Designed miniproteins, single chains. Designs and how they scored, part 64

Each design is a single chain, and the fold is of that chain. pLDDT is the mean over its residues in the fold that is shown.

## One batch from the design tools (miniprotein)

Design m2360
Fold by ESMFold2-Fast:
Structure m2360 (fold): chain A 102 residues (1-102)
Amino acid sequence: MEEELKKKLEEIKKVQDEVDNTIAEARSLVDEGERRARHLKAQGKTDEAAGVLAEATSRAMLLLEDAIRKAEKIGNTEAVEKARQALDEISRRADALLAELA
């Protein structure tokens, strides 16, 4: 009984930590994609810049969608909301960057 409770608490914490790590990774992917795309745009490689941004933002959004599904399975509403906010942030940023750099 006590060991089962400890395992459940560890699983909840692990999902929370995984969501936080995924949000950080998703933001880092977009930051790196933006940096690389701006460098390519400065070199006149507009199509390559657009491709790098599209790949980075798509990967970031897929990671966050996976994190949302995992948090929903555990019933962690706070983690779901946090991941959804990050997804909305990255989606808006992706649209703005693609409009600017493509």
Scores: mean pLDDT 83

Design m2361
Fold by ESMFold2-Fast:
Structure m2361 (fold): chain A 76 residues (1-76)
Amino acid sequence: MSEVEKARELLFKGMDYLGQGKYDEAIKYFNEALEIAKKIGDKQLIAEVYRALATAYRKQGKLDEAEKFENEAKKL
């Protein structure tokens, strides 16, 4: 498994938890995917993970954190 494949699998796992309403688990997997995406410098993948984090935080009612991640995604 390449680092890109690993990050994508973690993003997919987080999105599955997000769909189940398990927002804390989703955020955990998104943060793991973000760490790998940043290490490999994949700006497209970093932006995708930031948008996923923003969605998860918004669903938790953490609107300030959601806006922060939306802004980070727009900068890429």
Scores: mean pLDDT 87

Design m2362
Fold by ESMFold2-Fast:
Structure m2362 (fold): chain A 58 residues (1-58)
Amino acid sequence: TELSPEAQELFDKGVELIKEGKYEEALELFSEALALEPMSTDIGMNHVHAAALLAAEK
C-alpha cells in the first residue's frame, strides 16, 4: 500500500516512539497519519496496538 510521504513520516516516528515507551505520543502521531490515510490497515493496526499498550500501563 502506498502512503503519502507525510503519512509515512508520521507512521515511522510513531513506531520509534513505541520503541521508546512513549505510547501517548505514538498514539497522537498514528491518529494524524490515519487522518491522512484512513484506509491504511498498517497505520490502523498500529494505532490500535498503541492504544492497547497505553491502556495496559500501570
Scores: mean pLDDT 80

Design m2363
Fold by ESMFold2-Fast:
Structure m2363 (fold): chain A 71 residues (1-71)
Amino acid sequence: VDEEIERLLEELGKIDPEKAAAARTVADSLIRAGKREEALEVLREILKATQAGDDERFAEILLEGFRLARE
């Protein structure tokens, strides 16, 4: 359990619970890959995009996070 990751996901969930669920999936994948700092950066960018109402940017960041987890 990572407190900073859970905090970011909680903030995202207050705005959009469905986007928070997708973000949790990508964060979990990155953490399992040993990429905790990348998970934090991806979540921060997802939160910014969601706060801005930028659905296209949200999708781009989510896809990049999954790509990073697969490497």
Scores: mean pLDDT 84

Design m2364
Fold by ESMFold2-Fast:
Structure m2364 (fold): chain A 67 residues (1-67)
Amino acid sequence: SPAELIEKVRDAARELAREAVEKVKQGKPISEAVEEAARRLKAEHPEMSYDLAKMAVAEQLGKLLYA
């Protein structure tokens, strides 16, 4: 279903954002960490645009860094 697809994409973005947070804590620039995670999400979900993948990862990263 569409709801399950959205849920699956959100979970993937959240896991990639967690990895990006660890890299940021190790000194990697936030922009670079987001771009790397977005490229990986796009590769796993080719139906998604790069811009959408970047937005999804950035949203989850923001929640993890500032929540």
Scores: mean pLDDT 79

Design m2365
Fold by ESMFold2-Fast:
Structure m2365 (fold): chain A 63 residues (1-63)
Amino acid sequence: MLSEKTKEYLRQALEALKQGDTESAKQYLEKASKEDQTAQDALDLLNQGKVDTATELLEEALK
């Protein structure tokens, strides 16, 4: 089960991606990835330039 703080980092990363701020999104995902594999996977996708795929992954995780 994810901590509320980790969920907040995922929400902040998703909001940053919706604003086109990939660098801020990566910072939030790096913090979340300490407790969450989905955050680590999203960060890896962003490092590959797959912004849309990373955004979809985060939206699904936050349902």
Scores: mean pLDDT 82

Design m2366
Fold by ESMFold2-Fast:
Structure m2366 (fold): chain A 78 residues (1-78)
Amino acid sequence: AMAARVAQARAEYEALKKEIRERRLKTHPDLPEEIVDLDLEYGDAVREGAAPGTIERIRSKINELIDKVEKELEEKKK
């Protein structure tokens, strides 16, 4: 059980990191400071071995901010 969870967490971490990086480069080269700060907090939490729940909360916040930025860009297109 533990080995499977560790492998899953690592795969999710790598996928999320790449996804955020690619999305950032394609969507907006100068992301808001809030997203940059959360990305740093995410990296720090992973490095410190924070609880999975803490990492998930930071990830959710990053996704919410990215979604808001995308929505604002769509609104400006109109």
Scores: mean pLDDT 68

Design m2367
Fold by ESMFold2-Fast:
Order: C-alpha cells, then structure tokens, then sequence
Structure m2367 (fold): chain A 60 residues (1-60)
C-alpha cells in the first residue's frame, strides 16, 4: 500500500531527525530501537486490519 509506505517513510524521517539532533550514543541507540519497534508494530497492525487509511494518512 502506498499509504503504508508513506507512513513508514514519515516515521523513519522523524527518527532520523531525532538521531541528527542527539549527540548521546545511548539516546541514538534508543531512537534506533524505537524506530524498529514502531515499524514492526505498524506492519502487524496493518496485517491485522487494525489501521485505517485515515490513520496512515495522519502518520505520513
């Protein structure tokens, strides 16, 4: 789904900005872990039909 891919890209861009703003390696690792978890959770919810097109649009 184009909406799912746009939502994932927006999540990745938000986390990349947080990484760029952080100089602390521990915070950078936490942000990377949060990104992975956010993407996995979005995929699982999408596969289960728990995410609407409107929710995907709001994320992207």
Amino acid sequence: SDLLEAAKKAIEERHQKALDDSKDPKKQQAIQTALKNALEMLDERYEKGLVTEEQLKSLG
Scores: mean pLDDT 82

Design m2368
Fold by ESMFold2-Fast:
Structure m2368 (fold): chain A 72 residues (1-72)
Amino acid sequence: AREEGLLAAEHLRRLAEKARELGAEELAELAEEAARRLEEAAEAGDAEAFRRIAEEASRRLKEMGDEFYAKK
């Protein structure tokens, strides 16, 4: 559980790096924030907070990604 949460945070940090390379600063910032919050919840062992944060981040990242590509 905790280990899986830390892995999820790592994946989001990698997404943030790729977003910065593409010039998508807002997406990069959102991914970094989500990674930090997931890591905090995983370290605290708060499974409910982790699930909620993961769902919110996933939904938000999808919305921003779709909007970013629509603008191009």
Scores: mean pLDDT 73

Design m2369
Fold by ESMFold2-Fast:
Structure m2369 (fold): chain A 87 residues (1-87)
Amino acid sequence: SELEEEIKEKIEKIKKEAEKLLKEVKENPTEEKAKEAIEWLKKKIEELKKILEIGNRVLPEEIKEKLKEAIKFLEKAIEEIKKIMAE
């Protein structure tokens, strides 16, 4: 469906941006970049969680699994940024 394709596209775009932000923090670790990246990642996690919650009864299981995977990916990105900034 169009909705399923839109969700898949949104997930892909979010993952690509998360990878870019993580790379930028790794290459030039500043408190400002880390804070901006974490705030963006948290916002995207909340957006994906809302899609999952609203869609829980109507979305195909495949799409729900992709949403859960994307949320975990973003949570791991936040943990990696925090680890970089601690050292």
Scores: mean pLDDT 87

Design m2370
Fold by ESMFold2-Fast:
Structure m2370 (fold): chain A 99 residues (1-99)
Amino acid sequence: MDDELLEESIRIVEKAFEEAKKNPEKYGEIMLKALDEISDLIAKRAEEVPESDIWRQARLAIAQIGVVTLKPAVEKGEFTPEEILERVRRILENALTEK
């Protein structure tokens, strides 16, 4: 469905993961920046989707909630970079793909 949004969002978090591996001291900051970039992409896509497409709007809202609710845990260092990458993939795949 929103395959381009899914692919770009996964690319963002994968790049952040590789950067975090090289800079472990800054991993939280790097991963938070990636989550913010993904959140911005979802918001932009929601503006492009017609308001009458309630199902697509609902999926984008679910993706956005999933990403933004992950941020406080990342800020607290509750997840490793690997766990953040896996959680973001799962959130986006579940929200942006058809079952």
Scores: mean pLDDT 81

Design m2371
Fold by ESMFold2-Fast:
Structure m2371 (fold): chain A 64 residues (1-64)
Amino acid sequence: PTPEELLAEARRLGDEARRLHEKAVQYRNEGKFDEADKYEKEADELYRRATELVRQANALSQAA
């Protein structure tokens, strides 16, 4: 993959993580803490994946 493709995917994952975090906030406001925790965990996983893709893009840019 190209650095640009990796950055585009990272942005997509970051956007999805934001949506999941917003759902978690809504569930907490409803007192549904177990559901909120599940959505927060999913958001955290997507943020970690996005961070890794950014690192890969930077490594490819330096290697070129």
Scores: mean pLDDT 84

Design m2372
Fold by ESMFold2-Fast:
Structure m2372 (fold): chain A 58 residues (1-58)
Amino acid sequence: MTDTERFLEAIDRALRGEISGEEALKLGQELGDKFRSRGDYGLGSMYYEVGKDARRRS
């Protein structure tokens, strides 16, 4: 499973109430930090913002 697939599954599970939006946000922050550390600030910011949105909707 790719990082993207893992993240999308977590977002879907949070929106379905199977996990907390806080868990989706934590994964988004983890992947955001990982990608930003590699110099991919655009993708890093996307993971963070989408995770934050999932927490707000859950």
Scores: mean pLDDT 77

Design m2373
Fold by ESMFold2-Fast:
Structure m2373 (fold): chain A 80 residues (1-80)
Amino acid sequence: SVLEELRKIFEERMKTLSPLSRLMLEAALEHILKLVEKLQDPSLSEEEKEELLEAIRLLLDFWLSDEDRERALELIEKAL
């Protein structure tokens, strides 16, 4: 699933972080996963999906490298 693949990307990032930074990223990951799960709701309008995708993009940009961000975005967009 897209949620499992996203978790793996973040888990690889967490391996390089201090214990405190890892806790911060774990909290951010859980929030991102909830947003991605909400994005799978078929009742969402196109406008709501675009706003949700933009929020996800901003969070990914903050926490991940450019390469990991692009990979994560591709996984999310292919699941839509």
Scores: mean pLDDT 82

Design m2374
Fold by ESMFold2-Fast:
Structure m2374 (fold): chain A 70 residues (1-70)
Amino acid sequence: MDDIKKEIDDAEKKAKEVAKKSTPKDQQALLGLVQSAKDFYDQGDIESAKETINQLNTFIKKVEDEVKKK
């Protein structure tokens, strides 16, 4: 259980760093996924929290790639 909380915290740090260099729209999407992962974790829905973290990490990579193309 503590491991999933650490994964959420690590993903939040990465999302915040990427968000600083992204558009406001991408920042909202990144932070929204972080919040969703936290909400699922707080509800005890560990499976949904893990899936949301996976989606968040995929989105972080997509935004990083998009920022590099500017």
Scores: mean pLDDT 80

Design m2375
Fold by ESMFold2-Fast:
Structure m2375 (fold): chain A 64 residues (1-64)
Amino acid sequence: SREGVLASLRAYRETYFHDNPEAQAELDELLERFEAGELSEEEVFEAMNEIAKKYGLPTVSPLV
């Protein structure tokens, strides 16, 4: 569900992105686009993982 995805992404943000305000800003913009219906669940996880790679943060695997 969209609510479940949003809750998971917000928990991930609080756990791994809390020390990096630039990464938080990029993730927050991504989450707003997802809430607006501009991105699918797969697209938001892919884009979040690209932000995580850019800032040296842990990625999530959508394939388990």
Scores: mean pLDDT 77

Design m2377
Fold by ESMFold2-Fast:
Structure m2377 (fold): chain A 99 residues (1-99)
Amino acid sequence: AAPRTVTVKIKPGETATVTLEVPAHSRLTIKVIGGSGEVKVTITLTDADGRTMTIELTLKAGEEFVLDVGADGPVTATITFENLSEGEVTVEVRVEPAP
């Protein structure tokens, strides 16, 4: 699959939601690429059978979360970001072929 990148800027105290498909044999990477504080990330994954899984985590500036989707893809990822910082934060979501 062709690599896909989405970049989102989030103001202090605001939320943003990104929805995308992660194909089979692909890697989802979520990285905080700008700003200096913490971002709460809620990831809801929905598989082809309609099963859902929710992952909640907090990312600091420069940190990343990586999820590999195996043969049982595609999954639909709904990713909600909440900026817990006093400044603007920039987050990057990448989908690329798994290594």
Scores: mean pLDDT 83

Design m2378
Fold by ESMFold2-Fast:
Structure m2378 (fold): chain A 60 residues (1-60)
Amino acid sequence: SEEQERLEKFIQAIEERIGLLKEQIAKETDPERVAQLQSEIDQLERERELQIKKTQELLE
């Protein structure tokens, strides 16, 4: 379905963004900036879980 495809594409975009942020953390030497980047990852991971749940609800 169009809604399912939209959710799956959104989940993929979130996962790609998390990957890029993790690469940024690996190169970051400022602990305050590392904490800010980790906070953003944590928020994105929560959003990813919510979108996955919505996709699963559409399949069942």
Scores: mean pLDDT 84

Design m2379
Fold by ESMFold2-Fast:
Structure m2379 (fold): chain A 66 residues (1-66)
Amino acid sequence: MIEEMEKAILEALEKMKEAVENEDEETQRKIAEEEVKKLEEKFGMSVSEVYEKLAEAHKELAELLQ
C-alpha cells in the first residue's frame, strides 16, 4: 500500500510538471486538481495531506537537481 501510494504521488507530480511545461495556466490547474482528487479518493487522504506529500516528493527531487 505505501509503495503504491508513493508511486502514485510521483506519477501525479510528473504529470503536473509536464503540464506546467506544456500547458496553459488554466489547464495546469485542472490537471493538478484532478490528480489530487484521484489520490484523495484512492488512498482516503485529505487534500492537505496530498499536497504535503507532493511538496515533500518535489523537494527531494529539487535537492537532487541542485
Scores: mean pLDDT 71

Design m2380
Fold by ESMFold2-Fast:
Structure m2380 (fold): chain A 74 residues (1-74)
Amino acid sequence: SDEEKAKEIVKEIEEKKKEAEKRGMTTVRGLADLALKSYEEAVKAGVPWSKILEMLENGLKYIEEEKKKEEEAR
């Protein structure tokens, strides 16, 4: 289901946040935190799971792109 897929992406974002904190990737950490807070707010607001999933997929892609940029700059 979209809900199960969304929850799996949330776990991946949480893992990326922890990795970013450990590696001192402040921007990636901040983006992951924002994505997780947006998820919590969307669930509380009753946003459909299909839209929550799209939001999380886009957020994860953005986090991964920024991580690559920070790794290339180091």
Scores: mean pLDDT 84

Design m2381
Fold by ESMFold2-Fast:
Structure m2381 (fold): chain A 94 residues (1-94)
Amino acid sequence: MLEDARTAAEGAKRAAEAAGGERGEEAGERAAEAAIRAAEEGGEEGAIAAAMAAGTAAVAAAAGKAAGGEEVGAEMAELGAEAAVRAAEGGAAG
């Protein structure tokens, strides 16, 4: 039922860990949990919004690491996790 959101969340978690180490892993876990909850509570719209946010977070974390190393990757992963949580909560609004 949550395959797309779960796959995106797992990808984002791995990318965040690779980009930001332990801080990135923790941020990735928060993004993954938000995606799964959105899919459970918000149905299809919540799942899509969370999956898109998780994917965006993964790209941002990787770009951050490439630009400024692990610390920047961790910062971008944390910002991405916050964006994923907000997208999951507000997916129904637009």
Scores: mean pLDDT 70

Design m2382
Fold by ESMFold2-Fast:
Structure m2382 (fold): chain A 62 residues (1-62)
Amino acid sequence: MIDRAGIAELVRLYMERHNLVERRPGAFEEAVAAVAEGLATTDEDAFAIARRVLERLAEPAP
């Protein structure tokens, strides 16, 4: 299984590839935590979870 360090690298590489930046302090850490929780509680692919979480980082504040 992917450990937290691996999840952080996955999220970072995805952000770099898609030219995404942290919209607010702690958004990156929240994304890593959300992917880790998703992998523990769902059969969804890590890439699908990371994409969904990072799409939220790109959205304007509600």
Scores: mean pLDDT 65

Design m2383
Fold by ESMFold2-Fast:
Structure m2383 (fold): chain A 62 residues (1-62)
Amino acid sequence: SEELKEAEQLYKERPDSPLAWLRLGAAYYREGNLEKAKEAFQKALEIDPTFEAARRALESLN
């Protein structure tokens, strides 16, 4: 999808950005890949443990 391709490009350009991982996770979730979405949200929280958007997204998948 367009969104997944854009999220993958952002992640490749800025892999240390928690926002890049959040967008990648959201794109995987939209594609129905819950396991990769969860992994991406966890990566965002590893970079920024205070990133509430990623925490809420991860909680919604548990």
Scores: mean pLDDT 84

Design m2384
Fold by ESMFold2-Fast:
Structure m2384 (fold): chain A 60 residues (1-60)
Amino acid sequence: SPIEEKEKKEVEEVLKEHKKKVQEILNSDLSEREKVKEMMRLLGETTERILEIKRKAREE
């Protein structure tokens, strides 16, 4: 369905952005401890974005 296709595309875009941001953190001059903290924060943000996309799709 159009809703399922839109959900899939939005989730795929969020995951692509997540992978790019992970690489940016890993390639940064941050300490290893700061890199871990940033990756944990990013994981939380990405998870919330995916849950929001799925919630919106189910409210239609």
Scores: mean pLDDT 84

Design m2385
Fold by ESMFold2-Fast:
Structure m2385 (fold): chain A 83 residues (1-83)
Amino acid sequence: MSPEQILELAERAAKRVPSLSPEEADLVVQGMIEAARLMLEQGDAKTAARIAELAIEAAEKSGSPEELLEEARRLLEEARAAE
């Protein structure tokens, strides 16, 4: 799957978060964090940063635990430093 396809899937998932249960929203945020980390490991810092930004927005809208927000923010910082 291309980085562009992964980003598109993350964008669609983020748009669905307001209609999900808190548990489902947390799973989506965790999935985005994992996808961003995988992109960063593959050297695609720009896509990783964008997915991490989407994860932060999704977590804030769903009221996800602070731990997930902190992880997403840390990942965004790592991705921006790698650019």
Scores: mean pLDDT 80

Design m2386
Fold by ESMFold2-Fast:
Structure m2386 (fold): chain A 58 residues (1-58)
Amino acid sequence: SKIEEEGKELAKELAKLYEELFGQDAEKAYKAAVETFLNSKDKKKALEDMKGLLEELK
């Protein structure tokens, strides 16, 4: 779905930022973020939470 694709794109951006700021493995961070998003009961809320986190970290 469009929401799932947007969530994956945000997870990729968050993974890059996490690696840059915290030295985490971007691939592992991306995979973990995608799994968390896909397992979320409220994907729309999860998407907004991810957007908020990305904005806070920039």
Scores: mean pLDDT 77

Design m2387
Fold by ESMFold2-Fast:
Structure m2387 (fold): chain A 86 residues (1-86)
Amino acid sequence: NKEEYRKKGEELEKQGEEYFKKGLEAIRNGDYETAIEYFRQAAKLYDEAAKYYEKAGDLEKAKRARGKGLIAQHQADYLEEKLKQQ
């Protein structure tokens, strides 16, 4: 069911946004290790959302969800690299 896949994608994207927000909150608290974990979880949820959007045939929403996942992944990678240098 195309509509069910779209709704599942929207649900997962919302969960990804919640984890991304938690990652930003962890940065404000100086907890970079926790922030990395939250951004990794956000990226995973955005990628899962993109898969459901693809199943729904909504390539535009899939592309946007993948873009959000890439941003979350880049935030985690940046913080991880910063921790290795300190």
Scores: mean pLDDT 90

Design m2388
Fold by ESMFold2-Fast:
Structure m2388 (fold): chain A 100 residues (1-100)
Amino acid sequence: MRLTPEQAELVRRIVEEATRILDKHVAKVENLTSEEAVIHVATRLLIVGTAIDLALQGKSEEEIRRAVAQILRDTAEHYKDKYPKLAEALRAAADEIERS
């Protein structure tokens, strides 16, 4: 992957902030199962990959943040019945990321 220095700094800031927000909200979920822990790790990797891909496409910070928030909402919707507290945490994280 070949990011410009400006694209790399944009990706770094968005990823660091989005993962910090995600980790903060997921930390509120008590007694996380092994599957929920894997979902959390997979979601962080999707945030990184999506931010890099969209930055390479020349997308704005706002567009990248909206895409990251959408990943969290889609993940929350998929797991809402099985892991309602994790889904709630993912939606809260998505809302906070979009406000930034």
Scores: mean pLDDT 88

Design m2389
Fold by ESMFold2-Fast:
Structure m2389 (fold): chain A 64 residues (1-64)
Amino acid sequence: SMEAREAAERALRAAEAALRAGDVSTAKSQLHEAKEVLEEARKAGDEEAVELAERAIRTAQEGI
């Protein structure tokens, strides 16, 4: 599940960027994407990808 980890890493970085920029609209978009990435990580059974996706969700929520 290297693909799941890469997707989760990208989602986290995108959420962090939105939070730093104070862009609420982008943060909302990244929250939806992070939730989809979390579902795929769970299907892949990759615990590290799940943790990264959960962190992306929390970061995006903080940006809203």
Scores: mean pLDDT 85

Design m2390
Fold by ESMFold2-Fast:
Structure m2390 (fold): chain A 58 residues (1-58)
Amino acid sequence: KKLKAAQVVTDVFAKYGPDVTLEQIKEALRKAGFSEEEIEELEPFVKETLEDLRESAS
């Protein structure tokens, strides 16, 4: 489900901008139907995706 998680990260980043927090992204993942265990497992991938998006803005 990395593709679905990447879409959520991208959508949240587009909505909130570069100041978006990891916690806001985790909340969006919960709302999208991801379990807490799935979110924890995906956290490194989510962080990398967020950093890549922030790098393009920096």
Scores: mean pLDDT 78

Design m2391
Fold by ESMFold2-Fast:
Structure m2391 (fold): chain A 81 residues (1-81)
Amino acid sequence: SDKIKDTIQKIKDLAKNGDLDSMLKLFKDTLLSLGVSDLEAEIDVGIVLIVYGVSLVAGLSDKDAQIEAANLAVEIIKKRS
């Protein structure tokens, strides 16, 4: 839907701007709006944060690590929508 496409674009834009906290909040709010339970949404947020942390350990910049995390968040939204 156009609403999901707009949300996906906003998630990508927040990561490119280095706004990890707002990206994760929008990601969780989107999962809850799709009917995902609070526990499952928290697990998905945790997985996205693990990808961010692993990307930093692998030598990516903070911005590139946030983009990798956002890419996973987008794929999770697509799978659940």
Scores: mean pLDDT 89

Design m2392
Fold by ESMFold2-Fast:
Structure m2392 (fold): chain A 82 residues (1-82)
Amino acid sequence: SDEEVVKKLTAKALEIAKKAYEELSKEKPSNKKLKEILKEIEKLEEEIKEELKKIEDEEAKKQLEKLLEDLKKLKKLIESKL
């Protein structure tokens, strides 16, 4: 279901965000770990974009578009610390 797809992608995004904020909160964040997190974000962005092409439910589309915007903001935050 479209709702289940949104739930799964949101859960993946939350796990990535948790890892990112954990690393960014350190006195000496690891550039290597931050770069790996960036790759995870890029992979998830691609997965979300592919699902957006298949989803016709407008609420689900809006939720995934918001998720992409949130990931874009997280990506920029991480890139600013490299």
Scores: mean pLDDT 88

Design m2393
Fold by ESMFold2-Fast:
Structure m2393 (fold): chain A 92 residues (1-92)
Amino acid sequence: DEALLARAAAAEPALRPLVEAGVAAAEAGDYEAALAAFEEARRAALAAGDLLSAAGALAAMSLIYEKMGDEEAAARYRAEAERLRAEAEALA
């Protein structure tokens, strides 16, 4: 998936192993492992005060929920990602 690969390529160096693990799990069809990896990336980003990386992890989780057919969860995670991104951009 090009969107997931773009997430891995754009990841901060400290978060890259978690994002790469999430992408690899998603490409293997292991969506539970993919969600776990992106949730850890989100937690690490928030702990570092990095709202843009946290928004990126939430956007990746939204894409995984779309692949699972959970449109409601996908929409919720996408909305949270856009909110954090807007907050980060307003603080810049």
Scores: mean pLDDT 81

Design m2394
Fold by ESMFold2-Fast:
Parts: C-alpha cells; sequence; structure tokens
Structure m2394 (fold): chain A 55 residues (1-55)
C-alpha cells in the first residue's frame, strides 16, 4: 500500500471541517498531478502534517 493510500485512509476516519477537507483534497490532487519527486514528497509531508494535526 502506498503512503498516499495510507494517508487517504487516515483522513477518511478524521473529523475535519469542510475547509480542512477541501485543503486535504487539494493536496491529494496536486500530488497526483505532480511529476516532480521533490514536489510529491513535500506534498505527502504536508498531508501527513495535516493528519497529525487533526488527530
Amino acid sequence: MSELERLRARLATLELSPEERALADAIVALHEASTDPVERAALLDALGGLVREAE
């Protein structure tokens, strides 16, 4: 299972505001659209940070 899939599964269990959910969805969309490994890693780190803050 990929790190992105793991973070998506965690986000599905978290109680997020509509604004937090929109931000998470935007980060995921940017990660899927990105071809730059550095940008992809930074986006995964940002998503992981959001998950940790919401937990």
Scores: mean pLDDT 78

Design m2395
Fold by ESMFold2-Fast:
Structure m2395 (fold): chain A 66 residues (1-66)
Amino acid sequence: MSVEELIKRLRDAIDAGAPVEELVRLAQEIAKATDDPVVHALTIILIVTSGHPARDEILAALEAAF
């Protein structure tokens, strides 16, 4: 799965109101798939701007993977 496909899946999951466990899993897969700081920044921005109630938990999991 490409980084582009992972970003698209994360965006689609956020838009669909997917559970926090799915969002965390996708964010961790993005972190493992690339060391590109621009992609990492985009992932963080998508999560922060989503307004998801568990965003802090998702961000903590993402930071641990980076």
Scores: mean pLDDT 74

Design m2396
Fold by ESMFold2-Fast:
Structure m2396 (fold): chain A 89 residues (1-89)
Amino acid sequence: AAAEAAELAAGARAAAETLKKLKELAEKLGLLSEEEREALEEAAEAFERAAELAERGRVEEAVELMREAAERHEELIRRLADKVAEALA
């Protein structure tokens, strides 16, 4: 129970950090619109919020928030990752 909550919190924080790195790279490469930047910031904040919920033992709420954030931003994250990969090729 506590171990699962800690692992979920760590996973959520790792996801937020990955999104921040994607934003940094995409910005450096000139690939981000203002709307895309705002959406990435929103996604990162949602995963940070999920980590806080998991740390408080609110595992179901954390999982639901992560799922909702992933579903809402999946296409944007995929497109930006593809653009970054192409720019670095």
Scores: mean pLDDT 81

Design m2397
Fold by ESMFold2-Fast:
Structure m2397 (fold): chain A 67 residues (1-67)
Amino acid sequence: SMAEARRLVEGAATLLASGFSREEVAAYLVRFGHLDRESAERLVEAVAAGDLERALEIAEEALKRTL
């Protein structure tokens, strides 16, 4: 859902802003967000680049594959 995707993107942004590395945030999204590693890494890259629209697209597609 859009709400679930938004929560993942906001969570990733918050962790990055808190000083966690991209690798740590991607690992968090794999373990607790149930994303595959490739999607988690791409989502974190998009968030770090400030491309929140792209990050939401990645999160939605990844959640569709997980469900």
Scores: mean pLDDT 84

